# Designed miniproteins, single chains, continued (6): the designs that were tried, part 6

Each design is a single chain, and the fold is of that chain. pLDDT is the mean over its residues in the fold that is shown.

## One batch from the design tools (miniprotein)

Design m20189
Fold by ESMFold2-Fast:
Structure m20189 (fold): chain A 116 residues (1-116)
Amino acid sequence: MKPTLDEAVGAASAFVAEALGAQLDLTPEERKRMREALDYALENLDKLPPSRAATVLAGAAVWAYKEGDKERLERIREASRKLGFEPVVKLADALLEGAPDEEIRAMLRELFGVAD
């Protein structure tokens, strides 16, 4: 089935939560569906409110980094720059440069308003 933009926002939020240390009981099939939803949303960012587009880009950046997909991460960085999402551009730069996990977590906490 074709993914929805709401599924993509949920998937991005889940990948961010997992990067922040959440233990998610996700099957390989659920993870595949989440990735497909993120890919769909990356092609349809103009249909999302700015806050949700930023969430999708941040979650997709974290996912691309975990998969070692530098080409996708670069594309997410450029999309974030074009849309003016400076905090997401900085996150993507840190991920591309191989910043420590604690630095990435600090950036995600600031981006999503999560307390330490």
Scores: mean pLDDT 80

Design m20190
Fold by ESMFold2-Fast:
Structure m20190 (fold): chain A 73 residues (1-73)
Amino acid sequence: MSKEELFKETELTLLHMSGVIYEKQGDYELAAKYYEKILEIDPNNKLALENLAEAYEKLGDKKKAEEYRKKAE
């Protein structure tokens, strides 16, 4: 793996961990923001799409939750 790929993987891991931490704390707005940052780097990241759908569902945005769930499939 190149240094660029390694740094990208590290960044994705840290963003995902941050999103999960905020989600567990009930801060779904911040969790969604971190999952969105993952999708800026990797638009087809299935785990981030699934977690973002869950976060939007918890925020009451059912339409966005459904859109991200559909994109994750």
Scores: mean pLDDT 82

Design m20191
Fold by ESMFold2-Fast:
Structure m20191 (fold): chain A 67 residues (1-67)
Amino acid sequence: GDELLEEVARLAEEATRAIYSGNLEKAQELIDKLREIAEKAKEMGLEKVYRFAQRAIDALEEKLKYA
């Protein structure tokens, strides 16, 4: 539910901060956590959570390429 949406938002914010601070290892760990949430949401049929997590992952992976 809403708790997973909040967790995705928090992890995405932390990952973005890690990328901009040069902590690429932490950024990757946080992206991996987002992937785990996306997979769990997909299995549970939580489409909104799954789409939100996938969008966050895609944006973070793009940022990480240029960090």
Scores: mean pLDDT 84

Design m20192
Fold by ESMFold2-Fast:
Formats: sequence, C-alpha cells, structure tokens
Structure m20192 (fold): chain A 66 residues (1-66)
Amino acid sequence: GRAEADALLAEARRLLEEGRLDEAAEKVQQASILLGMSEEVAEQIRAASRESATSLRAALHDLEQV
C-alpha cells in the first residue's frame, strides 16, 4: 500500500545519502510497483535511477508526491 511505498522511498533516500545508488534504485523500483506502475515501467525507473544521483533524487521527489 501507500505506507509501504513511502517506507521504501524513505529507505531509498537513506541509501542515496550513503552513496549506495544500486540499492536505492532497487527500493525505488519496489515503491513504483506498489504505487501501481507496471513492472516494465518500474524497471525503466530503476535503470534511470542507477545512472546518476540526480536522476534518483528526481524519481524520489516525483514518487513521494504521487
């Protein structure tokens, strides 16, 4: 549910602050699926999030506001 997605986004933000981009991107993917995105779309978000801290921050901000 939404609370579970919010918890995953909070964990992803913590992992980002620790420089653990791959692990943060995996948490963003899980949150995206819980927020109703398809597995294909969630995988695209994960792939983009792994590319840079800026992309990951943008994904976190957008998903936190949904």
Scores: mean pLDDT 79

Design m20193
Fold by ESMFold2-Fast:
Structure m20193 (fold): chain A 78 residues (1-78)
Amino acid sequence: MEEALRLLEEAAELIEDEEARRRVLELIKQTGEALKNRDLEAAEKQFREIAEIANEEGNEEAVRLVEKAGLLATLDIS
């Protein structure tokens, strides 16, 4: 869990647009709460939304970090 959230924060730092980065940071906070509550549906939705923002910003490395974070979070819940 901690490692997954760290990777999401690293992805957010790669997003150059201030508004997009702010949205990702807000989603990271919501993802942390969903994971804490074992709400898999909410967590998966939030990971997908973060990945979509990173992809729209054109940062392939940020997308990779988000995907890796999602896989690690799934293992922590399972």
Scores: mean pLDDT 79

Design m20194
Fold by ESMFold2-Fast:
Structure m20194 (fold): chain A 90 residues (1-90)
Amino acid sequence: SRAAEEERQRELEAFRTEIKLYFLTNRPSEEEVKKLIEEIEKELLSQGRPELAEELKKIIEEIYKEVKSLKEEEREEKIKELKEIMKKAS
């Protein structure tokens, strides 16, 4: 149904925001990010959701690359911005 598809898109947008904030705040290593991807893939594949597993993997990889390119000052500003987005969503 279209309603379920729209809800999934909203969930993906929320996931992007949460992962970005997590990476900016916690500074995970490449090995920690790889383990996170493997765990998400394993769980979603066990639930019969391989398309979502692939989509979330791409999102995580994209966000990690973006976060790694940021300077310290840009990182602090992005954390503030994302926290405000999360507050408005609640």
Scores: mean pLDDT 81

Design m20195
Fold by ESMFold2-Fast:
Structure m20195 (fold): chain A 58 residues (1-58)
Amino acid sequence: SKLEEAVKAIQEAKKEAERLGLSEEEKNKLILEAGKKYFPDVKDLEELQKKIVQEATS
């Protein structure tokens, strides 16, 4: 599903950030970009988290 693919992309972004030794800020940027591939309307991590919860409960 779209939600499953989004969660997978976000987890892959987290793993990539850890591999690169990125700061929390840089890691959050990668997570947001991964989420935007599925939810292009989200502007920040808070909105992305809200969108994921909404999709999971819908």
Scores: mean pLDDT 81

Design m20196
Fold by ESMFold2-Fast:
Structure m20196 (fold): chain A 60 residues (1-60)
Amino acid sequence: MLEEARRKVREVAKILLDNGFDEETALRAAVMAAQSLGLDPETARRIAEEVVRELLKERE
């Protein structure tokens, strides 16, 4: 459940970042993706923030 949510959130955020969108735009989309999977707003934001942060570290 939670691992699948992280995976889908990562996919959404990665697509946006790879296409030149800002961190804020990727974060907002990731939060919406997590919420669409049934996560509460606070959990969705935390997961989205973690995923976006990891992706940014990987890209340099």
Scores: mean pLDDT 80

Design m20198
Fold by ESMFold2-Fast:
Structure m20198 (fold): chain A 94 residues (1-94)
Amino acid sequence: MEEAIEQLKKGEEYFKNGDYEKAVEWYKRAAELAKDVDPLLTAIAYYNMGKAYEKLGKLDEAKKWYRKAIDLARGMETAPIALEAAVNLAVLER
């Protein structure tokens, strides 16, 4: 889990610097590490991939990852990430 969090932070650094392609790569690595261990961290990584794909203009990929984040977070008691993903998905579906 610590390694997944570290990779998520690296993705966020690339995202802040406008390197959305590298941000996706690091978020993807974080999701792969968290996938069977931490559903919330996995949902966060999926949401961040959606944001990065949106910035890249890959709207179909962005929608896919937002939906995956929503679906994974839907059963969780604290799901601000699901609300954020749902709002962003709704904007893209307009």
Scores: mean pLDDT 80

Design m20199
Fold by ESMFold2-Fast:
Structure m20199 (fold): chain A 69 residues (1-69)
Amino acid sequence: MAAERERLRAEARRLLLQAGDAVLEGNGQKAYELMLRAAELYREAGDDKTAEIVERMAPAYQAAAEKRA
């Protein structure tokens, strides 16, 4: 069970890095979707507070990407 939670956290971190790349590319929709998916994986790992923070940051990442497009 501990190994599975760590795998979920690792996947969530990977998605957050991809969301950052999407912001740099000017793709706000992709950044938003990657952030929401990362939040869901944090919830599955039991990191509810981290998931809430990531979900709240998703619209800001979308807006930042749109300003770069």
Scores: mean pLDDT 84

Design m20200
Fold by ESMFold2-Fast:
Structure m20200 (fold): chain A 46 residues (1-46)
Amino acid sequence: EEERIRELGERVRKLLEEAFKAYRNGDFDKASEITREMAEEALKAA
């Protein structure tokens, strides 16, 4: 469980970084899509 949480955390961190950059560029559609991907990754871990 700890190992899977760590791996999931790594993926979420990368997606967060991408979403943050999209927000900085004013690309809200892209940021929204990345947020959806984060939710899907979290759901897969559940």
Scores: mean pLDDT 75

Design m20201
Fold by ESMFold2-Fast:
Structure m20201 (fold): chain A 58 residues (1-58)
Amino acid sequence: AAALRERLAALERRSDELLEQIKEAVKAGDKKKEAELTEELRKVTREILALRAELAAL
């Protein structure tokens, strides 16, 4: 349980960092970087949802 919570916290921090980077890419008009960061955020979000589901089942 503790290891799953630590992993979840790390992924949530990464998600926050990606959101800030996406905002900067949008402000800069960097469409390619925005798309790449958005795809990375989708992957991180899927992992967060999976870990939250595992924790909720406990």
Scores: mean pLDDT 83

Design m20202
Fold by ESMFold2-Fast:
Structure m20202 (fold): chain A 74 residues (1-74)
Amino acid sequence: VDEKEVTATLYLIGAYIALKSGDYETAVEWARKALEVDPDFADAHRLLAEAYEGLGKTDEAQRWRDKADAIEAA
């Protein structure tokens, strides 16, 4: 398994745990770390969008959803 994929997945897991706990700011931080490792990680873009939605930042959330959709369409 690629070290990059492992590292990005671990950050995504951290973000997911924070998101499910209602810690949206922490979820944003971990999801951004996942994207620093793998910028094309669609799951991280989607999780970041959901975290921003939880923060009430609807415009920001939509931008991240659009990015995830573009990655999945490619």
Scores: mean pLDDT 81

Design m20203
Fold by ESMFold2-Fast:
Structure m20203 (fold): chain A 109 residues (1-109)
Amino acid sequence: DPELLLLKFLSGLPLSPEEQRQLAELLGLPVSTVVRAHRIISQVRLGQPLVLSPEERRDVERVLAAVLRYLETQPTVDPLLLDLLKRNAELLGLDDLVARVDALEERRA
């Protein structure tokens, strides 16, 4: 279930190796990139003060942007997925991604 997989990822919940592979395939990204992004999301969701390297920031931004692209292709989207995506983008200071999520929400209102 792609929606459950995305909910687990965006919530920072543990993913099995199989779930990591499925998410990487869904998003068209390397498994290693998805794994690194998930670690960052898990840490930020726990309220940990996190300083990201430029490489770590690029990895998480790429994965969250790919999640948004996937959701934009869907005829319906769970509002919880959009809320979780936006909250993660806000916590990571990804202002361009926040604006893109807001635009998608406006189109679906």
Scores: mean pLDDT 84

Design m20204
Fold by ESMFold2-Fast:
Structure m20204 (fold): chain A 55 residues (1-55)
Amino acid sequence: SVDDLRAEIERLSAEIARLAEELKAETDPERQARLGERIVELHDRVAALQDEIAA
């Protein structure tokens, strides 16, 4: 349902916010790269869910 999709977007957005804070504190380049990759993956998933709601 659309409500389930919105709830998933909210959960993913909260996870992105948490990872972004971790990335701000991270000084290890390899960990920064992994955090950045994960944030991009979650943003792509949010975009896909938003497109599904718009359809």
Scores: mean pLDDT 88

Design m20205
Fold by ESMFold2-Fast:
Structure m20205 (fold): chain A 57 residues (1-57)
Amino acid sequence: MVEELKKEALEAVEKGDLDKMEELWRKLAEITSKEERRKILDELVEISEKKVEEEKK
């Protein structure tokens, strides 16, 4: 389900596992519309940016 894949993708981003995130994002792209992907991408980008800031420090 989209919700399950989104949850796993968010967890992967939080862990900084880019490889896992990319794999899950590809699965989401297969089953979601462009609009849904944009919303999920925005969430992933937000978390990723916060992670980069934290890791930089």
Scores: mean pLDDT 71

Design m20206
Fold by ESMFold2-Fast:
Order: structure tokens, then sequence, then C-alpha cells
Structure m20206 (fold): chain A 78 residues (1-78)
């Protein structure tokens, strides 16, 4: 239940970041969101990868959000 809610939050944040990114970067973020939705166990790793990607684009706010979600997912999935 909590894992599902956090994965939904993660997907939502990635889709918001994708709308503010270039088309190529947006496609990568959308792919990560789709993978995490199907395989919640990889969501923390996907969130960290997404954070690194959006940080390189200067979207620091989204990188921070994704890092928080990754930390929460790791905590809940223990």
Amino acid sequence: EEVEKLVDEFVKVLEEAAKKSTPAQGNALRTAAEIAKKHPSVAPVAARAGANQVEREGLTEYAEKLREIADKLVEVMK
C-alpha cells in the first residue's frame, strides 16, 4: 500500500519533470516511470538515476524531490 503510493508519487514527479525537459530527456524519464510502475523493486534505483539526469539539466527542485522519494521507498521496502 505505502510502496504503491510512493511509486505513484515517483511516476507523477517524473512526468512533471519530463514536461519541463527536452523531448529526448523527457522520453528517458517517461521510460523510467513506466519501468518503476511495473517493477516497484527498481523504483529507488530509477529515482536516483532520474534525479541525476534532471540535476544535469539544472532542474534541481525535481532532483531533490526524486531523491526524497528514493529515500522513502528504501525505508518502506526494508
Scores: mean pLDDT 77

Design m20207
Fold by ESMFold2-Fast:
Structure m20207 (fold): chain A 56 residues (1-56)
Amino acid sequence: SPLEKARQRWLDRFIETLKYQNVSDEEIEEFKKALESAKNLDDFYKIMEDFYVYIK
């Protein structure tokens, strides 16, 4: 599915970015769970953007 392809492509890269920004392992795990629970591609990208803004 497009959603599964997006998770495979972006999840690891985004997690790498969060680690680089010194985000805690607990927050990274919560973010990962949120992305894994996304029901569609729009929700997936929305979660990514919302999380990135909060930890910026």
Scores: mean pLDDT 74

Design m20208
Fold by ESMFold2-Fast:
Structure m20208 (fold): chain A 66 residues (1-66)
Amino acid sequence: MAPPTADQYLDQAEANIDSDPQKAADYLGQANFLGGDPERASRLGKRLMSDSIAAGREAAREIAAE
């Protein structure tokens, strides 16, 4: 069995972006490392970054972090 391609990692990132953003981020990282589609990677990265910032802000409020 051939190793997963960068495009397969991008497909997995897209499939997981709403249900498991951490897995989506990991798959996006693998796709970027392997030289996947830069437009798809950029769009997914921007969405994950925005979602992570929002989640981090809520988590910081819950644990009373500065």
Scores: mean pLDDT 71

Design m20209
Fold by ESMFold2-Fast:
Structure m20209 (fold): chain A 65 residues (1-65)
Amino acid sequence: MTLEEAVRVALRLGEKYGLDPAEVAKILIEASKKGLTPEEIARILQEKYGIDPEEVVRLLEEARK
């Protein structure tokens, strides 16, 4: 995942769920560097913020297009 892709996803999640997009982007970049799958990243965000994991996976897929 690129920094631009992570920022795009983080901005969308921040707008919808009222989260700090910089903090979400940091989580996405660090998880991607660890080789986590979109599904594993979605689980982290669900556990921390209560975000729907299916929505996170969809946004991560869209960011790569």
Scores: mean pLDDT 80

Design m20210
Fold by ESMFold2-Fast:
Structure m20210 (fold): chain A 55 residues (1-55)
Amino acid sequence: SKEELIELGVKAVKEGKSDEEVAKILREFYEKNPELSDEEVLEASLAALEEKGKK
């Protein structure tokens, strides 16, 4: 789901993963969940960037 994708991205950022690693994790999740729209993937990416900005 979109919420799982957001949590996955935020968790990866909190674990100190690079932007490339976060993008790879989100892409792999999207590939396994084709029901996710491009908008939902974008929202998850923005949530991960927001979490990074808090540091």
Scores: mean pLDDT 74

Design m20211
Fold by ESMFold2-Fast:
Structure m20211 (fold): chain A 95 residues (1-95)
Amino acid sequence: MSIVTKAVAALLHLVAAGLDPSADQEALERAAELILKALDAYEEGNYEEAIELLRKALELLEEMLRTRELSPEAREAVEAAAELVREMIEEVEEK
C-alpha cells in the first residue's frame, strides 16, 4: 500500500474512534493534524521531518491506549490507526 493510502486509512480509524465519548477528542485531532503535516513533509521530500511528525502522532495514540479506559470499539480503532502510523514510519525510513 502507498503511504497516502495508509494515512487515509489511519485518519478514517481516528474519525471512528472520535465518535466514541471514551476517546480523547483533542488527542485524536492532534494526531490527525500530525499525520497530515507528515504527508506534506513527505511530498516535499523532507523524510526526516515526516518521520518525526509520525512518531509524535504515534506517541499520542499510544498514550491514549495506555492512560484511558477506552471502549472495545474505540480501542480497536486507535490500535488500528497506531499500527498504520508505524507502517508509514517504516516505509519512509526505507527511503
Scores: mean pLDDT 85

Design m20213
Fold by ESMFold2-Fast:
Structure m20213 (fold): chain A 72 residues (1-72)
Amino acid sequence: GKEEARKELLRLIGEILRVIGEILDLELELKKLKEGELTEEIKKKIEELEKKIKELEERLKELMKKLRELKV
């Protein structure tokens, strides 16, 4: 019923907020690395962080799509 949809909505919102928090933490780490000395090792770490952020952004899109479909 409507209450089950509301519980799922709250669960999805919680997961969305968690993913957003993880993205923001990684973006902050990325910014700090870019403000430092750019060695080849640091450049590689930057690429790995950018890839992880992109993967999390795709996961966020999927969660937002589920939230939109669940319209309460």
Scores: mean pLDDT 81

Design m20214
Fold by ESMFold2-Fast:
Structure m20214 (fold): chain A 60 residues (1-60)
Amino acid sequence: EFEEKLKKQYEEGIKRLQERADEAAATHPDAEAEVKRYQRLIDELKRAYEEGVVLPVEHH
């Protein structure tokens, strides 16, 4: 259950980054650079999750 919540939060985070990348592509002055940045962040988050690496939580 807690693991499922973490997975959903992680997936939502990735989804938000993807949506921001898409929005940046349409509206941002440096659209190409911003899209590249968000895509790299998404890829890194996916890899960290797949490898079982977790980042520190905001609260602990």
Scores: mean pLDDT 69

Design m20215
Fold by ESMFold2-Fast:
Formats: sequence, structure tokens, C-alpha cells
Structure m20215 (fold): chain A 66 residues (1-66)
Amino acid sequence: SPADIQSQAALLVSEAAARMLTLSPAEAEALLARLREELIALGVDEDLADSIVATLRRWLAERRAR
């Protein structure tokens, strides 16, 4: 169901966000690329997956500036 996809996507995003803080910039970009593929495989629309990845990339940049 769409709700199941949304719950799984939220979990993947949360796990990726936590892991990204411990990774180098190159490793974080590789993780974001894998996250995009996982979201699309789960059934998330490509435009939405790209939007989620862009949001995480922005969030990580803000956290690293501290």
C-alpha cells in the first residue's frame, strides 16, 4: 500500500541521515546514490526520490557547517 511504501521510505531516510554524519563527503554521496536506487525500487516516484535526496544533501551540508 502507499502507506507501507511511505513507512519503509521514512525508515530508509532516517537510517541514511544517521549514517551520513559519520561518513566522508564521498561516502555520503555514495550512500545517497544507493538510497535513491532503494527508494525507486520500493516504488517511490523518481522525482520524489530526487527531492528526498536533495533535502538530505542540504541537511547534511547544514550539519557539517557546524
Scores: mean pLDDT 84

Design m20216
Fold by ESMFold2-Fast:
Structure m20216 (fold): chain A 63 residues (1-63)
Amino acid sequence: LSDEELAANIERHLAVAKEEGLDPDRVAYIAALELAKRGHWEAAQRALDLLSPETRARVEAEL
């Protein structure tokens, strides 16, 4: 998987979460953790940059 493909998947999941009434920050938080766990640090960093500062801090605390 390329970093571009991972970024596109994150954007798609955020759009779906918004449509379903889910918190998009929570979806992005889970996606960033999953990307980091799989060793996709560059994509994880891009996901973190899309989060609010508060949500980013929570993800960083779990890494």
Scores: mean pLDDT 69

Design m20217
Fold by ESMFold2-Fast:
Structure m20217 (fold): chain A 73 residues (1-73)
Amino acid sequence: GSAEKSLAAGEKFFAEGRLLLAVKGYEEALKLDPNYAKAWAGLGKALEALGRHEEAAKAYAKALEIDPNFKEA
């Protein structure tokens, strides 16, 4: 599948509260496109919800490194 489909799967699992599956979906999107700022931000949100604050901060930092104007929470 495309990176966009993996991102959509991650977003769906996040909305359902399936946080580990959400992380997996975002990681698959990043395997396909490692410069996908939305996927890094989505990974950060899922990791934050899991209490993985340091990993979440790194994912958010990567999203901003790729797109400094990225503002999606």
Scores: mean pLDDT 83

Design m20218
Fold by ESMFold2-Fast:
Structure m20218 (fold): chain A 70 residues (1-70)
Amino acid sequence: SIRDLSNEQLREIAEYAVKELGVDGEKLEKALTLLVIKNETSKENIIKTLQSFGLSKENAEKIAEMLLKK
């Protein structure tokens, strides 16, 4: 689950998303915080949450895969 990711792993995913995918870092931080609080384990729900914070479907899918690859 996302809660099983270390702070360093979350930072690496966030840095990649901001620098390589052009994602807004503040929106991503809020989305990741919500996903951790909810203990979200569903790839579909992770994608929907990321999209609700303004991420594209393509970027949300890539980030969800990185979050679940642990």
Scores: mean pLDDT 79

Design m20219
Fold by ESMFold2-Fast:
Structure m20219 (fold): chain A 75 residues (1-75)
Amino acid sequence: MVERVVTELSSSMSVEEQEQVARHMGEVLKRRLDADSVELDVRVEGDTVTSTITLRNSARGETHVHTLVVRREPP
């Protein structure tokens, strides 16, 4: 089974802060979903930062994909 969740935000957070948030979410989700692996992919495209967190539980054949899309707010 594959579960996909997309979260869209606008934020004044820096790219570095957004990467830290995505990494923290990955660790929390890994623990909650009893996942064997967690993969983080961060893409910066203009004013948009897209973080994709992929978690897999091999024993149950489950894959969870969480995508966080953050647009930088102007000052």
Scores: mean pLDDT 74

Design m20220
Fold by ESMFold2-Fast:
Structure m20220 (fold): chain A 87 residues (1-87)
Amino acid sequence: MEKGYLLVLAEVDGRPKFAAKPVDIGPDVAADLEKATTELLAELGKKYGKPGSFFAALFDEEGRLVAKATGEVDADGKLGPMDIKLV
């Protein structure tokens, strides 16, 4: 598996909040991005409160963009479907 880095930028209480972590990139990049983004949004929600709109970007170890995702957390705090784009 390749090593990568995920950056998530989310709006929480009208303020931008970001989190980043190393992630393993397997053959299903979209699934890996969705899983890691969901985990980081949960961490941001636990620490800062319910996220709203978010953007996620997955980079490989060389800093090349591999995939992007956008989405929203609904009024009940449930994660909506992600709009995932492979690069």
Scores: mean pLDDT 80

Design m20221
Fold by ESMFold2-Fast:
Structure m20221 (fold): chain A 62 residues (1-62)
Amino acid sequence: SEATRKIMAEIGELASNGKYEEAKKLAEEAGMPLVAKGVELLKQGKYEEGTALIGEELEEKG
């Protein structure tokens, strides 16, 4: 949970800075496919859907 939370925070920060590819790669390395998909949505400008999907993965893991 703590590791997941830390990864989530880093992914969110990367996405906020427009580094969507780095954020997606980090999510994939962490074994979080929903977060990786969420980051793809953020890259497409679907910020609401992307952040919601990221949160869903975190809730399932936490």
Scores: mean pLDDT 78

Design m20223
Fold by ESMFold2-Fast:
Structure m20223 (fold): chain A 64 residues (1-64)
Amino acid sequence: SPLEEALRAEVERNVENFREAVRALLDKHMPDLSEEEKERMVEELAESIRAVEERAAAARLARA
C-alpha cells in the first residue's frame, strides 16, 4: 500500500531525527558519559520512540 510505505518512511525519518536530537542533548548535558554509554542510551530511547511512532502509524493506517 502506498500509504503504508509512506508511513514506514515517516517512522524511519522521525526515529533518525530523534536519534540526532538525543545525541546532541547527551553531548551538551552529559559530556562525561563514555561513547559506549551514549550509544546505548540513544539506542534504548530510539527503540522506545520507534514503538510510539509505529503505534501512531498503525492508527493512521486503520483510519484510511
Scores: mean pLDDT 84

Design m20224
Fold by ESMFold2-Fast:
Structure m20224 (fold): chain A 59 residues (1-59)
Amino acid sequence: TEELIKKAEEHLKKGQEALRAGDTQAARDHFLKAMNYASKAGKEEEMNEKLRRAVEEAR
């Protein structure tokens, strides 16, 4: 549902911010939650692509 997608997007954003701050543990936790919510919404492939871009941008 739309709520699951919004939660996935929020965690993706927080994970990217944590990576930029050097907090790899927080980033990992947020990315795992983003994937979990996206998977429940049937958007796992889209989230995988977004996560890849977010990690690349944080470098």
Scores: mean pLDDT 80

Design m20225
Fold by ESMFold2-Fast:
Structure m20225 (fold): chain A 79 residues (1-79)
Amino acid sequence: GAMEERRRELERRVEELLEKAEEAIKQGKYEEAIELAEEALRLAKELLKLSSKEEIPRAIGLVLRAIGLKLEAELLLKK
């Protein structure tokens, strides 16, 4: 249904934003990486709210990855 379609779209968008954030870090674009990771975190939290019990571990994994990338980019920006 519509909720499953929204969940799939959110998951896909989170994965895309995380991949872009990782690439931005690799290119030294730390400010861009922070912005991408923050957007990924926002959407991953929304995904977590829409997740079934089976889907919660994956959604939590995406939340943690977004937090980690944001923190990494912030630390690298200060160097």
Scores: mean pLDDT 87

Design m20226
Fold by ESMFold2-Fast:
Structure m20226 (fold): chain A 90 residues (1-90)
Amino acid sequence: SAKEKAIDAALNPLLESGELTEEEYEELRKKLLEVPEEELFERFAELMRELLEKLNKEKGLNLSEEEIEQAVEAFVGNFKKAYEHYKALA
């Protein structure tokens, strides 16, 4: 499905970079697949914010709240573009 392909396109780079473990990847993927389309981008934004806040605390990235929100906006924008792309191919 377009949703599944878009989720994988958004999360696979984070798995490859080591920002997500395989277990965290599978849990996030499962959560996003269960979200209704109308709530998908909002829920994705929430999960990305939680991930970035966790990494900021655990890895000492020194990201400001503004930098985290800008990164979340970029992730959501890329996810929307991927979803539109895969919907057009279906």
Scores: mean pLDDT 82

Design m20227
Fold by ESMFold2-Fast:
Structure m20227 (fold): chain A 61 residues (1-61)
Amino acid sequence: MSKEEFDLEVELALYEMQLAILRNELAREKSKPNADPQRIAELEGQIAELEKKVEELRKKL
């Protein structure tokens, strides 16, 4: 029980850290005068998928 809870909390923390990194990268890319629209779409897609994983983990905690 506590071991499983700890593992889920660690996984959640890792996903939240990845989300912060991706959101920061997206913000930086959007602020460039020659921003890459493909990179923006890729980052937005990665963020959306990771947000779904965070939501599912929160439901288990």
Scores: mean pLDDT 82

